# Ledger of designs, part 25: designed miniproteins, single chains, continued (2)

Each design is a single chain, and the fold is of that chain. pLDDT is the mean over its residues in the fold that is shown.

## One batch from the design tools (miniprotein)

Design m4845
Fold by ESMFold2-Fast:
Structure m4845 (fold): chain A 90 residues (1-90)
Amino acid sequence: DVAENIEAARRHAEEFLARALAALAAGHPLYARAGASPLEQAAEAEAQLRALEAGLEPELPPDAVPLSAEQIRELARALLEEAEKEALAA
C-alpha cells in the first residue's frame, strides 16, 4: 500500500529529525561529506546516531563537515520527498 509506505517514511523522517536534533542539543555534533547528496548525508548522520545510541564512537566519513540544525531539517525533508517520489513511481 502506497499510503502505508509513505506513512512509514514520514515516521522514519520524523524519528531521524528528533534523534538528530536531540544529539545536537546534547552537544554531539553530526557530520556529513561536503557535496554528497542529501540522502547520502542523511545515511551518514544515521550511522553516527546509531553509534552514539549504542555508546560507541561514531565513524566519520572522509571530508566530513558539521551539520547545522537547519541542514538536518533539510535532510529529513529529502528522506520524505524521496520516499514519496518512489511510492508515486511504483
Scores: mean pLDDT 80

Design m4846
Fold by ESMFold2-Fast:
Structure m4846 (fold): chain A 78 residues (1-78)
Amino acid sequence: SIVEEIEKLIEEIKKLLEELKKTKDSDKIREIIVRIHEIFKKIDELLSKITDKEIKEKYESKVAELEKELKAIVVQLL
């Protein structure tokens, strides 16, 4: 289902965020950030296909939380 695909992509982002926190190599940091953004784009495309408003808003909220975590990590790297 679309929901199962979104859940899988959310778990992939969580793993990448943990990897990002442990990575000191600038080239690898950039690659991880690019990969996370690619996954966010895929989730956004899947969310556009969800007709149930409550389910859509639930996953949009989870994605927004992950975006805030990414931004906090990136600010510390600057």
Scores: mean pLDDT 86

Design m4847
Fold by ESMFold2-Fast:
Structure m4847 (fold): chain A 83 residues (1-83)
Amino acid sequence: MKEVTIEGSKDIRKTIKDLFEALEKNDVARVIWEDESEQTARAIAETIKEEAEKKGYVSEVRLEGTRAEVTVMKPETYKKLLE
């Protein structure tokens, strides 16, 4: 299984673009977003999750204070992980 981690920049659009480009070559992509505010980190994570789900990906959000991690994977990859 091919996995990649993307460190989120202050540019959310670039982060989302990098995420989807990574998913063309990888089965799983994880975005790490560090913010000054827990509320902002959560909002960014939810935005990434919503955009991923709109494109048919499976996404999971993990929040640790001001750090958000969004794991995004292809539905077929998710099914294989359950077997």
Scores: mean pLDDT 80

Design m4848
Fold by ESMFold2-Fast:
Structure m4848 (fold): chain A 78 residues (1-78)
Amino acid sequence: SEEELWAEVELGLAEIEAGIYRNILKQNPNDPEAYKGLAEAYKRMAEIYERLGREDEAQHFRKLAEEYQKKSEEAIKK
């Protein structure tokens, strides 16, 4: 369906965004904004997979979003 095709586009964009933040973190591993951006990208991926009924993938990306949100908080505290 068009809805499924659009979800694939949204997922691809979120994956690109996650890749950008992962690249930033390779250069600057103590960047709290990059960890936050990565967490937000993973949260969007989880929401897309949930809409597609792909619960295992949705749960996986929810856990990644929580993990990287915590890393953002830790990076601020050093």
Scores: mean pLDDT 88

Design m4849
Fold by ESMFold2-Fast:
Structure m4849 (fold): chain A 70 residues (1-70)
Amino acid sequence: SIEERARNALRAADIVKELAESQGREDIAEKADKARKEIQEAIENGDEQKLEAAIDRVSDIIVELDRSLA
């Protein structure tokens, strides 16, 4: 469900932020924090389109962090 995907994305954003901060990637940490806030706002407003876009952004940020550590 979209609710399950949203919960997973919020957790992932928090983990990515902490990991990025530990790696000195403040730029990625800020992106993760922003995406997390966008997910929360989309949930509060019932905006499924914005919610899906914010979840996709979290996935992109995970890939960016992973590539930066390679």
Scores: mean pLDDT 86

Design m4850
Fold by ESMFold2-Fast:
Structure m4850 (fold): chain A 71 residues (1-71)
Amino acid sequence: SPMELTKLMFRAFALLVEAELMIKQKAPREEIEKVLKEIEETIERLEELGADPRVLEKLRERKEELEKKLE
């Protein structure tokens, strides 16, 4: 449904913001990787619900950019 799609979209953005803040605050790598896993699972669920492929690509790009920041 459009409502479920919207809720998951907000969750994906919230998790991306959380991961970025955790990286900036130098949180433990394992905790950051856990949030990145939740982002991937949320993107997969969005894809199952028929989200716009261009939006999914943008979310995956942002996740990959965050993964690149892990040392």
Scores: mean pLDDT 87

Design m4851
Fold by ESMFold2-Fast:
Structure m4851 (fold): chain A 79 residues (1-79)
Amino acid sequence: MEVKHPLLQEILDKLESLGKETYTPDEIVAILKEILNLTDEQAELFRELIREKLGDTVTLEQIREHLEDVLKEFSEKLE
């Protein structure tokens, strides 16, 4: 019954702990880089994916709804 990927839950918990209503792709990627141990190149790819799908200003609700799809596409491009 766990609907969310474990990494998605950890990322959401970290974002929620910051207490912000909106995030830039750079702010989201900084958190992802810490949690997923991304290289600078992987972080830049992730930033472009977030920007392309969610735009330059992303709400926490949009992250909750769409981050799983972004993570799946990112994982598919790395594998």
Scores: mean pLDDT 75

Design m4852
Fold by ESMFold2-Fast:
Structure m4852 (fold): chain A 84 residues (1-84)
Amino acid sequence: MTVGQQIDRQVLEKLTEILKRLREGDVSAADELGGVVRNSWEEYVKLQPTKEESEKLRKELEPSRRRFDRDRDDIVRTLIEFAS
């Protein structure tokens, strides 16, 4: 398993845990969603062997990260509405 695959798995496991808590009525779990995804982006950048490769990956991920940051509040709100 690559380190990237390990991060993806950890994110999926955390998202599954958050969804389970939301279904059990713990609406506060939705606030953790944005943090989990943001932290996974930062860990991906840190795993690159050189500063140049880290910068390249950061630039490649920037459109997706900006889209996530833009949509994050909508995603969290939707999950809260589903739990409520």
Scores: mean pLDDT 62

Design m4853
Fold by ESMFold2-Fast:
Structure m4853 (fold): chain A 113 residues (1-113)
Amino acid sequence: SVRDRIESLLKQALELAKKALEYAKQGKVREASRLLTNSQFLILTALSEAYLNNVPIDKKLLLEVYQAEKEALEEILRREKEEGSLSPQQIATTEANIAKLDATIARLKAEIA
């Protein structure tokens, strides 16, 4: 079913985000970034399918996915800052993206409560 496909996409996104965090912790920042990009693509696909088919999304699962994405993104940023390869503009852009994720997480938590 469409509902089962959406859930499968979110579960795959969660596993990719978790693996991205593990790779980032190992200093494998490029591999982590690729996994995180793939996770983000699956999230967008799941959200699009939910919208187009008027199927409610599992907000608790979506919350877990966004929390894992945020943790991976924060670790990637921390490692890139240690390498000194990022400009102040690139750092600011990633920090703004993390802030947007925080706002989305806060909204989902309020909707679940």
Scores: mean pLDDT 90

Design m4854
Fold by ESMFold2-Fast:
Structure m4854 (fold): chain A 62 residues (1-62)
Amino acid sequence: DAAAQMRAAFQAGARAALDALSAGGSKEEAETAGLNAMLTAGQPLGVTDAAQGRAAGSAYGG
């Protein structure tokens, strides 16, 4: 369902952010990597901007 896919997209973003931090990246780099991964994973649901993706992640990925 859409909620499960949104949660999966948010988790993809969180994983990318953690990977960036584990690689020694900055907080800014981690945030950028996470948002890009979340937007890419959220594409099937029409998620096309970072703000929308963040809002959806807060609702379903928390």
Scores: mean pLDDT 68

Design m4855
Fold by ESMFold2-Fast:
Structure m4855 (fold): chain A 62 residues (1-62)
Amino acid sequence: VSDEEIRKLLKELGVPEEYLDLAVEAIKAALAGKLEEAGALLATLPEEVRDKVRLAALKLLS
């Protein structure tokens, strides 16, 4: 999955532009199996953004 595909999906789910770079890095870490790093990145995001990032990760894994 490309960074652009991840970014596009996050935008469609309503992640604000200011959080897109961090959200992309969180998903990339999760897809690479770096769950501790992904969790740490998610913890820095607002709750609403974290939920959207988790949904994006689930869509990319299905």
Scores: mean pLDDT 82

Design m4856
Fold by ESMFold2-Fast:
Structure m4856 (fold): chain A 63 residues (1-63)
Amino acid sequence: TPRPLAETPEASFREEDGTYHLSLSLRQEGGEVVVELFTPQDELIGRLETRAGESRSFTGSWS
């Protein structure tokens, strides 16, 4: 399972042998901020919902 490495608005995942760059989609919905993570193949692998001014993190696998 790739290890996530995201310290910017763009997210990337690193495996022992390399780095995967993910597409990041950000939108505001119903007073919440929704962040969707996509692979380079446009597969949705994660969705994170948070309020404006709130900080959250998510780590998951797409196996």
Scores: mean pLDDT 52

Design m4857
Fold by ESMFold2-Fast:
Structure m4857 (fold): chain A 87 residues (1-87)
Amino acid sequence: MPSAEELLEEVLAQIDELLRAGRYDAALTLVGQFAEWARKNLSYEEFKKVVERVKEHLAANPHLPAAVQAYLAAELDALVEEFEKES
């Protein structure tokens, strides 16, 4: 199994390619799939760290519309809060 860091790096690279191609739906799906994997396979502290890395990466991406970026950040924050309540 790839490490969480290796998988994160691969996922972020794929998100960048999809966003450059204008494939926003595919990029959103990939973010959701990665978050689901991370929630099942990582501790709360590790999950929180990878979510912050994803949010920072998305905030730095000029190809992502501000409204979509804000939506993704809010969804990721909601997933962190949900995991915290279950931990």
Scores: mean pLDDT 78

Design m4858
Fold by ESMFold2-Fast:
Structure m4858 (fold): chain A 87 residues (1-87)
Amino acid sequence: SMSQLQSALQHAQQSYDHISNGDTQSSLSHLSQSQNDARNSGHSSVSRAARNTYNNVSTHISNGDYQGARDTVQGLIDSIQTVINSS
């Protein structure tokens, strides 16, 4: 649904902000919420993007690559926004 896509977008945006503030644990928590919202939206492309984003962000954080983590979350934000804008 559109409401779940919007919720997924908000959680992805909160994840980006938390990484920018050095709060990696809150960032991953918000990405997990975004993934659940994306899955419940019924959009398979967004659901897959959210799952891949969580895994990639977790890897970047483990390597101390906070720029890579932010860029990965931004990619998810862009993907969700594209689907919302085309609806």
Scores: mean pLDDT 87

Design m4859
Fold by ESMFold2-Fast:
Structure m4859 (fold): chain A 80 residues (1-80)
Amino acid sequence: DLEARLAAVRARLAALAAEIAADRELEEALRRAGEAESVEEALRIMEEELGEEGRRRFEEALALSREGEAVRKALAEARE
């Protein structure tokens, strides 16, 4: 069920976003990483500022965002 998968991905993204918003250091590091010109540079910035955990979180956010967008597009194309 694509709708159930999309709901699960959205819930996870919302939880991650809330966790980031509650942590100002993490939010600021992610903002800097978001300004990077490449994903590789963004990952390097996250690891430099927050260590392996920061890099891992950024990788998770990217993977979830891509999955959510892919499922959303598949639902829109299949239904409307």
Scores: mean pLDDT 74

Design m4860
Fold by ESMFold2-Fast:
Formats: structure tokens, C-alpha cells, sequence
Structure m4860 (fold): chain A 77 residues (1-77)
């Protein structure tokens, strides 16, 4: 349950950043898949979802670093 709670917190953080950068539609299903994989104890699925989320967020940061930072500030407030 602690692992799932952490995964949900990470999902909310990345979705908030994705909303600011306009990639929420791509990120939300992967963030949900990450939470489901962690809840199921499926480490391979969690690692795949995490890697895809990281790649999408790195692209979003490169395309609009100002929006990315604004999203990160909002998520951490």
C-alpha cells in the first residue's frame, strides 16, 4: 500500500507537469499503467511505463522548458 501510495503521488506529479506542457493525453494512460503495475507487483511493466513517462517528459521539457518548470512548481506547491 505504501508503494502504491508513492506511485499515485508520482502519477499526480507527472500528470500536473504534462497538463502544463500539453502532453496530458499521452502521459495520463502511462501514469495510470504505472500505478496498476506497482499495485500488481509487476516490476517489468512498471519499469516500461516509467521509461516511457521519462521519455515523454524529457521531450516536453525540451520543447517548452518554461511550461515544464511552471508545471513542476504547481505540482510541488
Amino acid sequence: SEEVALARAVAELVITVAEATGVEAEVRPLAEALVEAVAAGDREAAERAGAELQALLERAKAENPEAFEAGLRKALA
Scores: mean pLDDT 86

Design m4861
Fold by ESMFold2-Fast:
Structure m4861 (fold): chain A 71 residues (1-71)
Amino acid sequence: SEEEEKLKKLVEEKLAEGLEEGLKLARDTILKNSSLTPSQQQALGQQVLDEALKKTKEEVEKLKEEFLKEL
């Protein structure tokens, strides 16, 4: 249906946007902490990325739940 296609596109856009912003934030965080060891920078960047992806996943799940409630 058109509603299903809209949801699919919105989910794909949310996932792509969340990944892009998460990677950007992780990179910026690493650059701001250039005085840390490479291992510490990697751990910090991974934490920031993981938090961003978790938020994106929660937003996507909410969109799916809202769609199912309208059926």
Scores: mean pLDDT 84

Design m4862
Fold by ESMFold2-Fast:
Structure m4862 (fold): chain A 89 residues (1-89)
Amino acid sequence: TSVEDIEQLLKDQGIKKVRVKVTYEDGTLLYEGELSVEELVELIRKLMEELGASHIAFSQDPADPRVFTVGLANERGELLATIRIEALD
C-alpha cells in the first residue's frame, strides 16, 4: 500500500477531514489533531522519511467503518509508528 492509495481511498469515500492520533510502537503519543486528507498525506510522507519507514499497512476497523489504521514499518517489517484515522463527516 502506498500513501497515494490511502489518499485515493479516503477521497473516494467522500472523506475531506480526519481526526488522527500518531503513536510509536511503545504507545508514546507523537501527535493528535484534526487534518484535511491532504494534510494527513503530507504527515504520513514526513513520518515515513523521519522514521525511515519503507512499508505501509492500511486497514479499516472492523468495528467502525469510519476508522482506519496506518502502520509504518521498516525493511524488516518492524512496526515503527501507528496512525489512527477517524473520518469526520
Scores: mean pLDDT 85

Design m4863
Fold by ESMFold2-Fast:
Structure m4863 (fold): chain A 64 residues (1-64)
Amino acid sequence: GPLEERLRERAAELAKRLVKMKLGAESVEVLEVDVRSAIVKAKVNGKEKTYHVDLETGEITELK
């Protein structure tokens, strides 16, 4: 419903902000998002990589 959509939208915004702030990402694209985590594609140090973002802890893990 509308509440779930707004929670996912907020989660996507938080994931982008965390990756930009903590990793200095030049660009961030959200590939998947739920309320507590996201998978993003980001350009970090000139390279495009995929990250898992834990929105509860702020932990960012490189996937591949």
Scores: mean pLDDT 82

Design m4864
Fold by ESMFold2-Fast:
Structure m4864 (fold): chain A 59 residues (1-59)
Amino acid sequence: SDAAEAERLRAEVLAVLEEKLAQGADPAVIERMRASVEELAARVDVVALRAGLRDAQTL
């Protein structure tokens, strides 16, 4: 279901953001992206969550 996919993507984006923070990414950028991911997951916006995953991977 889209809800299950959104939760999976939320978890994956948050894991990537945690790795990027450990690698020295700006904490303010990480916090803004975390807030965005939580809002997108609450809305079950799978398309935007996939875009968020790609953005997180490029940090």
Scores: mean pLDDT 88

Design m4865
Fold by ESMFold2-Fast:
Structure m4865 (fold): chain A 89 residues (1-89)
Amino acid sequence: MEKIKQLVKELAKEIERLVPDVKIEVEIKGNEITITIKIKGKPPITIKVTINGDEVKVEIEGASYEEALAVDEEIAERARESLLKEAAA
């Protein structure tokens, strides 16, 4: 779990660096990982991941599954654009 904790925090910082309009907060409590995604001008989306042995449970709060997918697509597109711009510089 500690290695996953570090990787998730590092990923959150990298995404924030690539997409300045997005802020990601990560909280880890035992086997539960809570990810809060804040996008400028939009309500926050909270994703909870619980790991129990071989079982992984994912819960989304503050948005429907469809809204969460739209946010993921927007973040992915902006991250891709930022990476392309950085590679060109």
Scores: mean pLDDT 65

Design m4866
Fold by ESMFold2-Fast:
Structure m4866 (fold): chain A 66 residues (1-66)
Amino acid sequence: KILSVDEIERALVRLVIEGRISPEQATAIGRALRALGRDTVSSEELRAIMREAGASEEAIEFVLSL
């Protein structure tokens, strides 16, 4: 599955507001996504980036369900 970086960034904002990830985790994930230099990312790339940032499996699956 291919995901839009803009959609992921909006989902990260929601997860921070809901207390499901920290602002620091959201910043790390966003930085890693932007470092790819693309407007889309694969589900495997996103899962790796979010795990590296310390996001829970629940938060990862939520974003992957977009």
Scores: mean pLDDT 83

Design m4867
Fold by ESMFold2-Fast:
Structure m4867 (fold): chain A 63 residues (1-63)
Amino acid sequence: DLEELEEEIFARLEESWRLARKDPVLRRVALKDAGMSEEEFNDEKKALEKLREIAREKAESLL
C-alpha cells in the first residue's frame, strides 16, 4: 500500500530530522540530503511538509 509505505518513510525521515535539530553535524548532512534550506529546516511546519513530499516521492518510486 502506497500510503502505508509513505507513512513508514515519513516516520523515519521525521526521526532523522528531530535528531538533526540537536546535532550540528547531522543537521548539515540532513540539509544536503533533503535539499532543504536552513530556514525551511528551522520552521517545523515547512520542514515536515518537505519531508512528507520526499516520503511520497520515495514511496511512489518503490511501487
Scores: mean pLDDT 79

Design m4868
Fold by ESMFold2-Fast:
Structure m4868 (fold): chain A 83 residues (1-83)
Amino acid sequence: NMQRLEEERQRLLEKLQQLDKEFQERLKNVKTLEEFQQLVAEYLDRLLELGLITEEQKEAALKTRDALYLVFGDVSGLAKELS
């Protein structure tokens, strides 16, 4: 049923918006690389559980996360790009 798929898509979008808000709020209190790594890993795990990303995309994002943290030091920018 196509209508059910659209309703589920809307629920996933609402969950993604809530997840992004929680991620941004927690990100403000991150002080170490390990805390950042854990927060991003948790965020990506939840995106995977919602079916919004694949396992391969999660692995790529985790590798990119470490590189972006080292190069840019802008952890808030990463959250927006992954949303």
Scores: mean pLDDT 69

Design m4869
Fold by ESMFold2-Fast:
Structure m4869 (fold): chain A 81 residues (1-81)
Amino acid sequence: SAELEENRRIREEAIEELERLVEEVRADPSFTPQQQSSFEGFARRAVEELEEMVREKVPVEEFRRTVEKILAAARALREEL
């Protein structure tokens, strides 16, 4: 299905962005190990949610909306660390 392939692509791009943010937090010596671990935990849960949504075959529009919210939350959390 074209929608399933699109959801997989969106998932891959979102996971790549989350992994990039985790790497940036890990590389920043101003963050404590606890803060780094907390952010990594958030990213892990976000990836699990995205994988579940692809598995459940949610509509592509709903999936895009959830990805945008997750990435916005990840960026906001990084700023609050």
Scores: mean pLDDT 85

Design m4870
Fold by ESMFold2-Fast:
Structure m4870 (fold): chain A 70 residues (1-70)
Amino acid sequence: LPKLSDDQLQEHIASIQKQIDDLDERIKKLEEEKKRNPSLAKKLDHEIVVLQSAKSILQAALDMYQQALS
């Protein structure tokens, strides 16, 4: 339960949202690479899963900060 001002919470939310957006773009590029190189699909799937896991952690943090604003 963070004891932060609304301005500080909004800055954290904006930072986390940018990181999530960056991860979404990276995942999208890996999906396109997988489509172009099917022989690499298994390796690329593993990398996509790792990035999706990182995104899930950031989404949980984002939800916590958004709830703190309410």
Scores: mean pLDDT 82

Design m4871
Fold by ESMFold2-Fast:
Structure m4871 (fold): chain A 90 residues (1-90)
Amino acid sequence: STVLSDEELEELTKQMREEIEALKPLLGEELVKLMLEALDYYMSRRDPKMAVAVIQGLIAEELRKRGEEILESKGLEEALEAAKKFLEEK
C-alpha cells in the first residue's frame, strides 16, 4: 500500500473537512463539530481509515436516531427489491 505524504494527508483532511461541513444542514452543528474533532484526531495520528470509519459510524447512528428519510428511503427500496424477487420466484 502507498504511504501518504504529509501534503497528501493534508489535502485529504481538507477534502474530508469540506464534505463534513456540507452535511451541517442535515446533521446539525454539534454533530458536525464532533465529526471534525474525530477527523483532526485520527488524521494527526496518520490514520485516515479510522477517521472515515468513526465519522461514518457517527453519521449512521444520528440518521438511525432521527429516522432520516434518505436512510429510510434506501432501506425501503432494498426491502421492496427483496420482496419483488421473492414474489417472482414463486
Scores: mean pLDDT 70

Design m4872
Fold by ESMFold2-Fast:
Structure m4872 (fold): chain A 83 residues (1-83)
Amino acid sequence: MGKKLLEEGYEKIRELVAQAVQAFEAGDYEAALAYLEEAIRTAEELLELLKREAPDDTDSIRFMQGVIELLRKELARAREAGA
């Protein structure tokens, strides 16, 4: 049951990250940061849903924890590079 929830939520996160990458390539650091922040928020909401609805799906929970940590590191790097 966690797989469909993960698929739907992760696709949105992927789209937001793709928009952030396009904004960075265009030199729009403000838009890129906004997309990364929305991706992190979306990932955190998905993690809370997974813990509530599919607590036995430890692999999906660990995967999303890793995604959130990676996105936070990329946001920190982007903030340093953009100013």
Scores: mean pLDDT 81

Design m4873
Fold by ESMFold2-Fast:
Structure m4873 (fold): chain A 75 residues (1-75)
Amino acid sequence: SEDEEIRRTLREAGASDEQIDLVLKTVREIRKSDVDEAKQLAVKTMSQVNKDPSVSQDQMAVMSQILGRAIQSLL
């Protein structure tokens, strides 16, 4: 499933289970949103992730790509 692929990709990047669950929750919310709401959800989640000192820049890039792909799926 797409959710299992996202979980695997984030785990391989070294993300914690809590971080993976946050991104998956956001992706699921994006899928139920319009494009403008989806963009706001992605910004909110990335802002929260950016404040977590345990998250690397590489992990943030992967998370951003995943959220961007979810938004693109609405188009």
Scores: mean pLDDT 87

Design m4874
Fold by ESMFold2-Fast:
Structure m4874 (fold): chain A 78 residues (1-78)
Amino acid sequence: EEEEKEKEKEQRIKFTKDVYDALRLIVDAINKIAEEHIKKLPPEQREAELQRLKASVDRIYANIDKAYEEELKKIEEE
């Protein structure tokens, strides 16, 4: 009975990890596309836009990490 519940929790944790890992890969792909577009800008604008992109990506990753931790906590508390 408890072993079945533990196995279901492990499967839910793995599924959650796989989903959030996939979200990170999507963000990485979008970031690479954005970087290629920024490289086409005038030099004076490139550095500012790259810094803005990095700040946005860092914020998105922080939000993904927080959401992942909150989902894991919910699974643990069930």
Scores: mean pLDDT 82

Design m4875
Fold by ESMFold2-Fast:
Structure m4875 (fold): chain A 74 residues (1-74)
Amino acid sequence: MNGAAANAAAGGHEAARMAAEGKGEDGRQWVLNVKAQVPAADAAGLEAAAEAAYRGDAEGSFRHGMQAARKSAE
């Protein structure tokens, strides 16, 4: 797995944890920071993970992060 895929996966996982704790805005900012720092990562998938976290959708944030990781690995 390349670094972009690993960072996308970690970003989605952390955002999901923050959303589950009621810290959706923190989760959104975390994923957006990953997107900014890792230009090779799937931007659309990371944006979807950030919006899911903002909505408090921990499961959605995790799934979008994993999809971004898979696309980033291609």
Scores: mean pLDDT 79

Design m4876
Fold by ESMFold2-Fast:
Structure m4876 (fold): chain A 83 residues (1-83)
Amino acid sequence: MAAELARRAAEAGKKGDAEKALELANEASLAAEREGNIMASASAGVAALAAAVGITVGDNEGGAKAAAKGGERAARAAEGGEG
């Protein structure tokens, strides 16, 4: 379920685990695409990109924090709510 995967990505990001946040955000994006939720898929994709950039430039904490916020947004979009 896209919402659950996006929530898990946000939790990994909050713990500073950029690699785990990237993995879960990618899974959330694919799950949201299968569910037909373009907003959740796009938000999860942005979270994955933020984590990947952070890893690449050596700012794992910054990438993880950005992925956490993107994961929260993706989870809300997958749940059909804005918050």
Scores: mean pLDDT 79

Design m4877
Fold by ESMFold2-Fast:
Structure m4877 (fold): chain A 94 residues (1-94)
Amino acid sequence: MLEAEFLGVKKTPDKIIIEVRLRALTEPTVAEVEVYVDGKLYQQLSVLLRAGEERTITVEVPKEAKEIEVKAYSLRVEDGKLIRELLAEATVKN
């Protein structure tokens, strides 16, 4: 099981910074973070976490972005199919 939490959003004159905390609880887990800017996929990150590991992912997007959507997923295999489970999402309007 994987937990995802948005820690905060910081707006600067040159960029928007979003921090996401990822924690694997009882088993090693692959997390995927997708960042959308103005409806288009801007960045995708995959992270392998050890059991009990916590990691903060920092996402930086251009200051000109009007809408930023960040989605955090866990990845698992069930019956030979790759399943993506949405754990957390945040939308920031600028």
Scores: mean pLDDT 82

Design m4878
Fold by ESMFold2-Fast:
Structure m4878 (fold): chain A 61 residues (1-61)
Amino acid sequence: SLSNAERLAEIRERAKTLSVEELERMIASAEQAIADSTDPVLVAFYRQLRDVLLEVREEKL
């Protein structure tokens, strides 16, 4: 199984292939997961995921 850091690196590479609209949908999904989660470890992961997706989106704008 992959570490969270390795998972985020893979997500970043895949995110680079997505459109801005797809990235915006994924960002919204990650923000919803942050709002709905009661697990601080999962919240931390989804915040990191959101930040990666935001960075990739900014690179495409």
Scores: mean pLDDT 84

Design m4879
Fold by ESMFold2-Fast:
Structure m4879 (fold): chain A 74 residues (1-74)
Amino acid sequence: ASPEERRFIEIEAEVSLLVMAATIALLAGDIEAAKEHLEKAYELAKRGAEELEGELAERMREMAEVLRERLEEL
C-alpha cells in the first residue's frame, strides 16, 4: 500500500470511531459530546482532503460534507 493509501485508511478509521462515539452520545442524550465528536471527525476529514490527492481526496471531501450536514442537524 502507498503512503497515501495508509494515510487515507488511518483518517477513515479515526473518523469512523468519532462518528460511532457521536451516535452513542446522541442516543444517551448528550448532544454536547456528540457535537464535539462530530466536529473532530469533520476537521479530520477536511484535513485529509487537503493532504490527499485525486479519488482519495474526493472521498474525504464527501465525508466532510456528510459530517457538516450532521452537525447542522444538532
Scores: mean pLDDT 87

Design m4880
Fold by ESMFold2-Fast:
Formats: sequence, structure tokens, C-alpha cells
Structure m4880 (fold): chain A 105 residues (1-105)
Amino acid sequence: SNFPLVIPEEVANQLVRLADELQALYYAVTGDTRRVVTVGELLAALYLDLVLRGLLGPESQPDLVDISDTLLGKLLGVSELDWSDPAQLLALLDALEAAGLLTRL
């Protein structure tokens, strides 16, 4: 798998562990071992990619984050995300649902 970002080995190992934890949770809840990829795993990977970029320099947490080069930005066709705006977060959830990555009732 080619990520568009160069991430440190420690961060890559953390992503793998989180994916494994989500996979284990899926198996524990559903008992289904036939599929490795889940919506939760995809969302965790996409959100971690965003968080790692947005949390570069904890002294300067930006309200606006350029996501154009991220996996989520490329998938959704959006270039900027405001973490402080609940309307943008809702629009993000709606876009993920429309893309088939998130389902809710």
C-alpha cells in the first residue's frame, strides 16, 4: 500500500496496531473472519492520517487544515477542513456516507 505521505516507522507501527485492534473487535463482535477490511478500519486510517498532519506542532493547532494531499481529501475532493466547525464535520460524515465508507441510520 502506497500512502501519499511519508510517515515515521513508529507512526506506521501505531497505524498497524490500531488496524489490528479494530479487526480483532470486528471478529469479536461479528464472528466473521472472511473479510479483513472494515468501514471502521478505513475510517480509523483516514482520520489518523488527518490527525497526524493536523497535530504537527502541538503549539500551533490550526483550526483550518489543508487536506488536499491526504487520503481523505483525495477521496472526498475537498482541500480544507475546519476542525472547530461542526457543520463541516457533519458535511464530512455525510460525504463519507455517500462514498460508502460510513453507514448510519
Scores: mean pLDDT 50

